# Ledger of designs, part 77: designed miniproteins, single chains, continued (5)

Each design is a single chain, and the fold is of that chain. pLDDT is the mean over its residues in the fold that is shown.

## One batch from the design tools (miniprotein)

Design m18671
Fold by ESMFold2-Fast:
Structure m18671 (fold): chain A 102 residues (1-102)
Amino acid sequence: GTVSASASVTVAPHTEAEASITLNVPDGAQVTITVTASGDGEGVVKAYLDGKLIAEVRVPAGSSASASGTVTLPAGDHTFTVKARNLGDGTLTVSLTVTATW
């Protein structure tokens, strides 16, 4: 089977924001996580799986950045969180997409 979810957050200048997704998966599900950041801001975006840091991306001023990866998870509820710090004078838009297949 397959389940997908996405969340996004807009981060104002010189602020922080976060968004999270919780998915319930069967044992051995393959989960693809994609984080994309874009807009006129700059800063750091960190992705967490069940509270553990799994990725960190730096976003240059006036540019975009993305990271993706695939993990195999045990059965149960898993929470994916993206935390963004905007260090610039523009706005950052950060999107988190999670797709599980089994």
Scores: mean pLDDT 85

Design m18672
Fold by ESMFold2-Fast:
Structure m18672 (fold): chain A 90 residues (1-90)
Amino acid sequence: SPVLDEVIKLLEETIERMKGKSQEESLEILEETIAKIKELAETKASAEDQDIVADIIKLLEQMQEAAKRLKLSSEKIVKLLEDLVEQIKA
């Protein structure tokens, strides 16, 4: 799926951008990524991609909320994103 491939690419770029960043900077990067994926869902997602892209957005928003509430380190956020990317590729 072209849209799913673009989502994977955005998540992998997000992981790379988070390396060596503070928690605050990582949360800002994650928020930007969520916004970009939402734009892809609104403008480019086909019927085949709608459910999976919606689920990815929901998971990312849940990760963002948990990271803020639990004060998760950048390293923990990166690991959660890496695990998500592997699940999407499976």
Scores: mean pLDDT 85

Design m18673
Fold by ESMFold2-Fast:
Structure m18673 (fold): chain A 59 residues (1-59)
Amino acid sequence: SLIEEAIRLAKEFGVDAVEAYELLVDNLMQIKKENPSISSDEARKLAVAKTREELEKKK
């Protein structure tokens, strides 16, 4: 689930789980908006990857 992915990212980067979830949801929404035909699984993978990249840059 999206919540479980957010908890994993929060633990990995030492950020709040709610913050990680909000970033993940924002990235997922943007990916779906830009790619209307994308599968849910692929969109989720891209959102997780983008959120990880953003959290690494904030470090």
Scores: mean pLDDT 82

Design m18674
Fold by ESMFold2-Fast:
Structure m18674 (fold): chain A 66 residues (1-66)
Amino acid sequence: AALAPADLRLVHEAGDLIQRYRDGEISREELIERLSELYRRSDPAAQAAILRMARDAGLDVAEIRK
């Protein structure tokens, strides 16, 4: 596996947030804030995965890196 179990949990949480955004349950601003929080708590491998997922969801990765 490319990610440790702890990192996999963070990536899974990011996926859940993106899905809630796609379902209209959370705002784009809330999604960016929460993904940025996860990104800051992640190692480089998990950070790369989160950014890829954000790009696939149509988000600006620069807003997440802050």
Scores: mean pLDDT 80

Design m18675
Fold by ESMFold2-Fast:
Structure m18675 (fold): chain A 71 residues (1-71)
Amino acid sequence: MEIIEVPDMTVEELEEKIAQSDENTAYILLEGNFVVYGKTAKGLSLSGMPFDDAVQAAEAFGIKKIYVSKL
């Protein structure tokens, strides 16, 4: 799994990026260790879990890249 830090983004910006991304991609808005909003390109929600649990869920669903915006 590749984890890539990106600049601060809104939920709307995240949804825009997801719509344009590869199917093996996920985007996460992270506050501390908590995923306040997160989604895979295929529409699986990662929201409302600790970051480590979100990474495990994403890996289980074949995600290879996670873009993380730290709030």
Scores: mean pLDDT 83

Design m18676
Fold by ESMFold2-Fast:
Structure m18676 (fold): chain A 65 residues (1-65)
Amino acid sequence: DFMKEATASVIFLKLAVEGLVERMEFFGDKVVLYVNASEEKIKKAEEIAKKESERTGLEIEVVKL
């Protein structure tokens, strides 16, 4: 579903420009965000991911590198 993939890409870009994510993998209805950052930034990334998941209906998982 290209609309879900486009939504995932926009979420990735928003986090990447703030230095909050290094890599993303997309699995159709699930987005995995890989974060290599301070504990404070990881917490911020998790908060943003939760809000984006609630808004979009996508399953978003934050993985600490």
Scores: mean pLDDT 80

Design m18677
Fold by ESMFold2-Fast:
Structure m18677 (fold): chain A 93 residues (1-93)
Amino acid sequence: SDAAFRESLASQPVPDGYTKLAADEYPPLGTVLYFRNAAGEIIPVTLGTGEKPDEVLIVLARDEAGRRVVVWVNPASAAASKLAVGDVLLAYG
């Protein structure tokens, strides 16, 4: 279920200096997420298991500025090459 998926992400460890997201702070499974990368580009990806062409399985956390950032990308995700650790979540819906 979507709730079980988000709970599984929220349970993952995050690096020192970051704050874990609660399960309800994650967008629902199948939501399109818009990230800003280090080059300033806006990259759309779909939150999921990573099996579909646009999907990524990722862990998010809050940085020191309170921004939601990528702290881990499953390298087996179909869209893994589109995101890097440190990319900032701007919007989703």
Scores: mean pLDDT 87

Design m18678
Fold by ESMFold2-Fast:
Structure m18678 (fold): chain A 98 residues (1-98)
Amino acid sequence: MKKQEERIKWAEEIRKEVEERLGMPLPKLNVKSITLRIEDGKPVLEEKLDAEGVEITVRRVPGESITVTVGDKTATFPDTKEGRLAAWEFIARAIREA
């Protein structure tokens, strides 16, 4: 699946940029489940992930927002390149504090 390879390469580029910004390596995310549903006429993608035993939930409304929950911490970011970078920084910091 070529789209999956392109997605991995894009994710690696974002990961590298965030790692350089934070001065630390990002944790490896393991995907546990992906659910796509429609809420109030909008598509909502919910991903449940694991990083080093820490449970992460990512709720994305395409073109609008990304909400990330790591343990008891939650933050919402815009669905932009800058918002995705901020979401990754939030994940890395929250895992470090866990």
Scores: mean pLDDT 72

Design m18679
Fold by ESMFold2-Fast:
Structure m18679 (fold): chain A 93 residues (1-93)
Amino acid sequence: MPVIEVDDVYANGVGDVATVSVTFKNLKEPTLVSFVAIEGKKKAVGEVKEQMVSDGDVVNISLTVTGNFGDTIEIYAVFPSYPMLTAKAKLVK
């Protein structure tokens, strides 16, 4: 089954543009993926549409920090042919 791994996100203040790195594992074949990053009140803070990914690929999602440094951001990876994958990234100083 496909798995995503997400690193913690470092940002120095609200309104900063930060990058979260998403690593794909256990993809048997290349597939299109769309990402949405959502903070705690279900506000979309970053999006990547229809990117082709293969096993071991890292995708960078740029996001605008609208929470505080303790907030978690949920990453949703949406596939046309696989179940949706979810992971959490933490905003840290």
Scores: mean pLDDT 73

Design m18680
Fold by ESMFold2-Fast:
Structure m18680 (fold): chain A 96 residues (1-96)
Amino acid sequence: MLKEEAEKLIKKGQEAFKKGDLEKALKYGTQAAKKALKAGDVKLAAQAASLIAHTLKAMGKTDVAQRLYDKLQRALANKDDEEVKKVAEEAIKVAE
């Protein structure tokens, strides 16, 4: 259930982002990241972290967004599942 809930929240966040509702996009992305982490789903955690970073960039928080992208890119390239989860946790803290 947590995995399906995370996927649904990512889609809602992406939809909110497309409509320019950045506050809702950030809220849904943050909720998705929390559920992905509880589910232990690294791929969903990465997707939620990417959504949060993209939304932060659109909100003008470019430096923070770039840092999250760089960390996420390195973790994914190294197949470091624990580091991907840490980046998702950092994205949640920055978004709140």
Scores: mean pLDDT 86

Design m18681
Fold by ESMFold2-Fast:
Structure m18681 (fold): chain A 84 residues (1-84)
Amino acid sequence: MALEAANKIIDIAKRGIEEGRVTREEAQQILDYARKIKELLPEAKPLADMIITIAEKGIQRGYLTRREAEMILSLAKGIKKLAE
């Protein structure tokens, strides 16, 4: 379950990097998956909290930048390693 949530964040972040940004709606999905990861995989909490912080700022602004998507991708790959 946490592995699936991490893979969903990875897919959204990769798309955002290719397109140059992540939409507010996609940032909300990232936020929801990161919150789910915190409940399912407590050892991933520091990485999930960083994703949540980035996603919340992006939602307030209306989008995530490519750089923020790259940061989220790196963090989500770290969570995936913990979930394996």
Scores: mean pLDDT 88

Design m18682
Fold by ESMFold2-Fast:
Structure m18682 (fold): chain A 64 residues (1-64)
Amino acid sequence: MEEELREAARKADVEKVDELVPQLPLSTRLKILAENARDIVESPAPREEKLRVARLLQGEEPPS
């Protein structure tokens, strides 16, 4: 599960991140964000999807 979230975050797979985020504690989500921030930023995914992944990992509400 943690490894699945890391992989989804690196790919900026918003749908998969949204699915997995409720199943992990905030501390684990923040660790994944910190460890993978560069990969997320450098991903070829649209900026909005990258921002939503970051917000989901931070425990913030995703943009509407």
Scores: mean pLDDT 76

Design m18683
Fold by ESMFold2-Fast:
Structure m18683 (fold): chain A 76 residues (1-76)
Amino acid sequence: MITAKIPSSLTEEQKKKILELAKKFKDPDVQAVVLAHASYLAQKGEFEKIEEVANKAIELHKKGKTPWEIDRELRK
């Protein structure tokens, strides 16, 4: 399954950065949340927000937030 919008909208550098940021989370559910939000923003063309979302997720994870709490905060 592939979406033509995400691959054409992101540089290889941006894709690598998002994946590397997600891999920094040891919890696979947190990784899934970060990737889901990054993919959603990429589909909307809001690439400038992808790094902001990843950094916010790192901050929340560091504070001991659960994957579903991180998801809720990233939706705001």
Scores: mean pLDDT 69

Design m18684
Fold by ESMFold2-Fast:
Structure m18684 (fold): chain A 85 residues (1-85)
Amino acid sequence: MEEQARALAGLWTKDPEAQKLAAEGLLLLAEAGRLEAEGAPREEVLELARRAAELLKEAGELSKSEKGKELAKEAEKALEELEKL
């Protein structure tokens, strides 16, 4: 999983710091999905998903690509939806 997250982050951005943040965010999303599948409390799952979205947003902001900016906006929108739940 970790290697896959790093590979995906590398396709998304060429900035090493942005890649690190994106990989961390993707790993937290995977962990949130695993906990949800195991029946963990909703609040715990949402907290991990929120942290993941924050990291992905920061990675997108550090990225120099238009795709990075789009992903940062999508992560921000995801954070707003999570706050409504």
Scores: mean pLDDT 73

Design m18685
Fold by ESMFold2-Fast:
Structure m18685 (fold): chain A 96 residues (1-96)
Amino acid sequence: GPLQQRLEQIQQLAQQGRIDEALALLRQTLDEFPEQSEEIVDGVEKIASQLLQQGRIDEAQKLVDTVIQWLLTHSEDVIKAIGLVLRLIGVLLEHS
């Protein structure tokens, strides 16, 4: 569906080193699909893990930080948002 196409495009941009474009599309995707934030987090975890395996730590951190900042600012379910934030931090810690 439309969300899956956006996540695939974000992944392609990130893999190409076009991180600013990937971040812009990620923010747009979060704004357009706020009720699918968990699915977006699942996608970002996969992309961040791939970047970390490639030694691209700063780029992975920027993707994770973008989602964390969005969740903390826009989420109505604070406990769910905290859970998703901890999952994203866990991805960074597994590769540190």
Scores: mean pLDDT 86

Design m18686
Fold by ESMFold2-Fast:
Structure m18686 (fold): chain A 59 residues (1-59)
Amino acid sequence: PVEVARESADGILKATNENSGAWLDELGLEELGEKARAYTPEQAYEADKLMQEALLEAS
């Protein structure tokens, strides 16, 4: 059912925001972590891109 899939997607997005924030905190990017937690689903995907780029530069 589509409804179950949408509910699962919402749960994944919330978990992703929490994980992205925690991961950014571990990298010392607390400002980006807080911004990621406050993002809408669409903005959360943009925050993930920024996190990926920051991670590549931090390595």
Scores: mean pLDDT 66

Design m18687
Fold by ESMFold2-Fast:
Structure m18687 (fold): chain A 65 residues (1-65)
Amino acid sequence: MTKEEVVKRLVEALEKGDHGAVGLAIREMLDMGITPEELIELEPDNEDVRRLAKMIETGRAARAA
């Protein structure tokens, strides 16, 4: 599975309102090492994706600091 495929799955899950699928896609993203910046680059016009990417980045910054 490529990074683009995982992000596509996330978008599809968000569109369907499938909370389980959203959670699985997020876990797959983290397992693959997809950065919040890469997520935004793949889906720049999706506000839900940008919001999610910001939350992931905040979590990483808190851990690293």
Scores: mean pLDDT 73

Design m18688
Fold by ESMFold2-Fast:
Structure m18688 (fold): chain A 89 residues (1-89)
Amino acid sequence: MDEHLEKAREYAKAKDVEKLIEAIRKAVEIVEKSKDKDYEKGLLLNFIIELIEETDSEEVIKAITEEAKRLFPNDKDFIETLEKVVKEK
């Protein structure tokens, strides 16, 4: 997972939205196959929030936000936190 999260940060800085979203999707696949899904999922959700906070590009922020809502539609607390962080930027 760490390799895909590192690449996601690099793609966000490069504004490579397609590769950024692919890296996030690969991280989700790793979480789904993990023996400790809740722990690994928590790390991924926290990473997504940190990535939004680190990113000043509106197009990248929008792409991450839309994909996160698509990947985690039932994680309402996470979605609420994500939307709040985006609004505070």
Scores: mean pLDDT 83

Design m18689
Fold by ESMFold2-Fast:
Structure m18689 (fold): chain A 64 residues (1-64)
Amino acid sequence: SKVDEIKRKISEILDQLFGEHPDDPLLARRRTFEKLRELTKDLSQQEKNDLFEWLSDEYASRVA
């Protein structure tokens, strides 16, 4: 699905940013949230909400 494609793309960007900038987790957060807004413009409000919750959880798990 388009949702799964977006999750894959965002996960790749998170992996890259945490790898390149391990001392700047806020950079990874800002860039992935901005990219998610861009990629979700044409999605339903429910799909947007679910994806932003998913990204929040994904980010939190990586900084824990």
Scores: mean pLDDT 84

Design m18690
Fold by ESMFold2-Fast:
Structure m18690 (fold): chain A 55 residues (1-55)
Amino acid sequence: SAMEEQIERAKRELERLLAEGLSLNEAVQRVVETMDLSDEVVQEATMLVMEELAA
């Protein structure tokens, strides 16, 4: 679905920003500022990234 595609893109951008040395909070803020995505999409992408970091 379009929402799943947006979540995947947001997740990839969050992962890229974390690899560049940003904190999770800084990465989320940048995604919110630069990507015109709904709060739901950003929340879901953030949760998925947090799950992978906890593994």
Scores: mean pLDDT 84

Design m18691
Fold by ESMFold2-Fast:
Structure m18691 (fold): chain A 99 residues (1-99)
Amino acid sequence: SMINEKIVEIALKGLDKVIEEARKQGNEELALFAEIAKGMVLIWYGLSTITPMSPEELAEKAIRILKKVAEEARKLGDEKSAKIAEETIEEIKKLLEEN
């Protein structure tokens, strides 16, 4: 599904921005957490190519992962990375509304 590919692209780009911001702040723990989150997004995308999964279902999985990244960022004092993750969630939601 082209929409599923767009959901994954948005999520991965957002997580890459979190990784970059965390590394700029010297927060290797948050950077590693976001890299693991990228792996989880890719696993769900892979599953969506071999099992019936709607764009809404894949978006739910990606949003849950991004919410955990935002929560972890705040726990580690990185409000900027938390906002990047939250903005990424809103981009995914907007994509679903427009498609």
Scores: mean pLDDT 89

Design m18692
Fold by ESMFold2-Fast:
Structure m18692 (fold): chain A 118 residues (1-118)
Amino acid sequence: MHKATKTLTVSVTVDAGASLVMRVTATAATDGNFTVTASTATETSTTTKELKAGETLEAYAVSPAPATDGATMTGTGTGTLEAEGDASAKELTATATAVRRTEVLATSSSTGTVSVKA
């Protein structure tokens, strides 16, 4: 069994009373066992699933904003791929969004790839 991991770091500016929402998505280019983790300073969410090519897996984590307006908050998105043979993710995306109630105030994202070679 072969394993590869990719971590993406994303920052967004948030105001008091908002929350940082981290969304991590992986889209499979090949069949494989995918794990995605979304992390903020206060929460970590991990989802694992065996994906077929073209399928997508998502994880979300949320942190409340500090009491001060204009604070920079950072989250991470991690994608891990495990397979017996060659496998790859077509795309791994981490998105940081500042949200107050249902309103999106700011968004930032990072994209990468993860691959396993037998």
Scores: mean pLDDT 80

Design m18693
Fold by ESMFold2-Fast:
Structure m18693 (fold): chain A 92 residues (1-92)
Amino acid sequence: MSEELYEKAKELIEKAKEAAEKGDDDKATELLKKAAEYAVELARAGEVEKARELAKEMIEASKLIKDPKKTAEVIGAILRVLGEIVDVELGF
């Protein structure tokens, strides 16, 4: 289950990078938000290292987005992932 979510999230991040490089910030943002949903689910399942790895990859992908409003939306999604990781690490 966790491996499937991790692979799906990685595929979405790669597709988001390709979309952003082509100037499709809307598609890149949608794909990264979906990847963040999978990363949150992984963190909640106790797969915190996989969730952290995905968050790092999403941060790198966000650098390719040119629209500052879309970048802010992606950063918000990444912060949610990091929050779930912290909650799990602190035993919440």
Scores: mean pLDDT 85

Design m18694
Fold by ESMFold2-Fast:
Structure m18694 (fold): chain A 63 residues (1-63)
Amino acid sequence: MEETVKKLREMAEKIRKGELSDEEAAQATRLALRYIKTSTDPEVLEAAGEVLEAVAERLKKES
């Protein structure tokens, strides 16, 4: 679980920095949604939410 939280937060950071392609960001969104749907760990849910927020912020800036 610790590794999952760290991975999700690192992914959110990369999205904010523009290091991921749009396709990679879409894949990250799907992964985060899967964790929100299947996980009961509040730490994981929060980290997955950070990924979704990072994607939304990136799309807003590109629009």
Scores: mean pLDDT 78

Design m18695
Fold by ESMFold2-Fast:
Structure m18695 (fold): chain A 71 residues (1-71)
Amino acid sequence: DRHERLVAVAREAIERGASLEEVRRLAEEAGLDPDEVRAMASLLSTGDVDLENLERALAAIAQGRAHRAAE
């Protein structure tokens, strides 16, 4: 699942104390958008997001991308 990979990569980056450059590299290695991984790492680092909120945030990012493509 795409969002499971995204959360796993973001979690690993946080655990390692990775820089933005390292987060981008991890995203590219996993075949993910580095901007999405960066946004997910930011959400996870605030500590207030549960899995349901994560899924909603990912859906909002995907909808925003689709909406911009339609413009």
Scores: mean pLDDT 65

Design m18696
Fold by ESMFold2-Fast:
Structure m18696 (fold): chain A 75 residues (1-75)
Amino acid sequence: SLSIAELEARLEALWQQFLAAVAARDIAAVQAIGAQMIDLVRQLAAARGFSDAQTQAAIDHIRALIAKAVAALKE
């Protein structure tokens, strides 16, 4: 299993890839990286002992971020 520090480092790397995909206007990459970020946030929430409600709130926040990025790129 990955440590919390390793999961956080992986999330930071995915966030940089997400920003690069947005800059490249690559909607498919934004969606694919976004899905990986959600999976990693679930793993981090579990490792940190978050409740189901706290985990869902964190995921909903990331889903909203992905949706806004995709909507902006479609304009």
Scores: mean pLDDT 88

Design m18697
Fold by ESMFold2-Fast:
Structure m18697 (fold): chain A 87 residues (1-87)
Amino acid sequence: SAAEEARERLIERFAKRRNLSKEEAREILEELEGESSQPAADRIEELLANGQALPPEDEVMQLLWEVAEIRQELLEEQKREAEEKEE
C-alpha cells in the first residue's frame, strides 16, 4: 500500500540520516508517534508556522524536526517524479 511504502521510505531515510539500523529508526519513530511526544509535536508545528529555529536543547523536538524535514523532502521528490511522468 502507499502508506506502507511511504513509511518504509521515511524509516530508510531517517536511518541513513542518523546512521542507524532500520530497526533502530523504526523504534525511534514509534516512540515519537506516541502520546508522550504530542506536546513536542505541537511545539514543532508552532515553531514552523512562526518561522522560528528549533531549540537545540530538546532532543525529542530535534528528532521530530528531522522527521518533518524528511517527510517534506519525500513529498517534494514525489512531486518531481510525477512531473517527469507527465513529460
Scores: mean pLDDT 69

Design m18698
Fold by ESMFold2-Fast:
Structure m18698 (fold): chain A 94 residues (1-94)
Amino acid sequence: MLSKEQQIYQELAEKYDEAIAEIEANPDDTALVRAVLEELIAFIEELKKTADEKTAKILDGMIEALRLALGQSGAAALNMLRIMRQELLEKLKE
């Protein structure tokens, strides 16, 4: 059974999967890529409100990485999302 923190990371991993799938379908649609990343940032900001201070700092790092991706190509955004998803899966093993 997952801890509260692990549940947050699991929900995030699933949301990253959705974002990756949507961008993979339309990687050259810059407006769609931006909208997907902005929605993901908003989702993390909501999770941060219910997280403890330690988890909130980790979520802040994810938000900063996603903000950096907002001006990038769909391919670059996908690479970043895949890396972040893998990091979330590693946290679930802790």
Scores: mean pLDDT 81

Design m18699
Fold by ESMFold2-Fast:
Structure m18699 (fold): chain A 92 residues (1-92)
Amino acid sequence: SPLEKGEALLKKLEELYKNFTPENYDEIDAIFDELSRLWLEHPEAVEELLEKNPEKVKEIFTWLAKYFKERGDEEKAKFAEVLARQAEAILS
């Protein structure tokens, strides 16, 4: 299901966040592209993912926003910041 795919992608990002190395750049970029496609095709699944995992989403996507900004990928950084802010709104 789209939600199960989103949960699997989030788990992979969490593992990369905890054990980050520069060699993982291509993997992070690929997972983020898959998540962006999931958002476009199944926005309801991403909304449910946020509601089920708001603390994790906030932490990981705050890190990804900084990561993409430092790499000069302003579009991906902004997308990650939007997801982090939506998770923050759920927690508030």
Scores: mean pLDDT 82

Design m18700
Fold by ESMFold2-Fast:
Structure m18700 (fold): chain A 106 residues (1-106)
Amino acid sequence: MEDKEKARQYLVEALRHLHEAYQAAVKAGAPDEVIDALREGIELATEALRYLQDGDFVKAAEYARKASEAFRKAAELGKDIPEMVEHARRASEAFRKAAEYAEKAA
């Protein structure tokens, strides 16, 4: 129960940073490759949240880890956009923490 709540809290924190990263990328006129990487991360994050709500902690952890990697990739591709990079890195870290707690809840 407590680990599930921690996973949810980190997932919400990650989604907040994801929103800021996406806004920063759009405002800066980021290349399509950066926008596509952020969109992939959003889709993976949405699946992680869905699985967590359904009680599938194994799938929630899997998708949270995939989302973490997608945001890490976005940060590498958009390294010339500091605001986006900072938020993407924070989102990646929060998704990693969400995955750790989801695995403990399983």
Scores: mean pLDDT 82

Design m18701
Fold by ESMFold2-Fast:
Structure m18701 (fold): chain A 94 residues (1-94)
Amino acid sequence: AMEELLRRVERELEAARRRSEELLYLGSFGSTRSGEERAELLVEAYTLPAEVRYRAARLLEEAGFPESVVQRLREEGEKYRALGEAVRKLAFEA
């Protein structure tokens, strides 16, 4: 049902937001973690919100939601993925 799908998407987006905040904190201030482990946490802080948005966009598109809603989620997902890739390059390639 559309209402059930919307509630699921909202819950998953909120869970991803909370987890991303936790990952940013642990990656930035986790004194007991290695530099490499902290770098991976910082990357995941951005890639997790991206993956949740891509999955939400696909589910909403398949359910017949407006293209504007689907496109916004894909654009937000791409922004998060690009940030995650930039963090990975800075941490492991620079």
Scores: mean pLDDT 83

Design m18702
Fold by ESMFold2-Fast:
Structure m18702 (fold): chain A 67 residues (1-67)
Amino acid sequence: MDLAESQAQGAREAALAAGHDEATAEEFGRRSRDAMLALKQATAAGDDAAVRAAGERGGEVSREAAA
């Protein structure tokens, strides 16, 4: 399984477990996948600031999904 897809599924399941509806859980999954893809692109480009920003964004999405 792709790491980005695995993280997106985890965020979706965490949101559902926290009581969010399906549409909100899908949104958290999408945001998590987008953050992981941004991290991969920033890493490939050698943009250290973008790598840090994407990692922080992914962590925030996971925290919000579980709240």
Scores: mean pLDDT 79

Design m18703
Fold by ESMFold2-Fast:
Structure m18703 (fold): chain A 82 residues (1-82)
Amino acid sequence: LKELLDEARELIQKANEYVSKGDYKKAAELYEKAADLFEQANQPVAAGWAYHQAGLAYRKAGDNKKALEAFGKAIDAWMKAP
């Protein structure tokens, strides 16, 4: 469980670096991977945030379909929060 959270945080840092470089597609993929790990770790608030960041990055990359899918996953994750 602790390993999942550490890996998810590392992926968020890498995604932020790709955003800074303008590689929004790679950033979005890393945010989604981090969100999946947060869901596996039962961290719905963090998962929702990461899916939302993936959606914003996909939108900047011009992938509106993946952006909508990521935003939908963010809403679903936040609805699981107690």
Scores: mean pLDDT 83

Design m18704
Fold by ESMFold2-Fast:
Structure m18704 (fold): chain A 78 residues (1-78)
Amino acid sequence: SSAEIEELLERLEKLLKEAEKLIEEGKLPSQEHVNEMLEIAEEIGRLAAENELSPEQLQRLQELEKRAQEIADKVREL
């Protein structure tokens, strides 16, 4: 549903913002935090494949997925 998609997008944005703040402070988010971000991004991606997202929501998802992968890569490379 649209409400479910909005909830997932908002949750992902909050987790990304928290992780980005930690990295800015010279700290790393936990592997659990990174995994939760990737799981939410995957769930939204599945809904996108079902044509449940608007074009604006798809653009938001792509931006958030890129940010999530950048954070995950930084954590995994260390």
Scores: mean pLDDT 81

Design m18705
Fold by ESMFold2-Fast:
Structure m18705 (fold): chain A 64 residues (1-64)
Amino acid sequence: PRVTLEIVVRDRDGRELYRETVVVDAGDPEAVLRALRSARRRAAERTGLPEEDLEAVGLTTRVE
């Protein structure tokens, strides 16, 4: 099933630095993991922080 996934990227102190919304196939765990990694990479590029210091979490906002 396709889900609308809201991804939040936080720093080591738990501060939200970046947020984006993507639609992924929840039946493909690799698609979800790729989306999380892509969001973390974009947050790192935007903030200048290393990816290792950032945590990306997915919040399901809608299930289709």
Scores: mean pLDDT 78

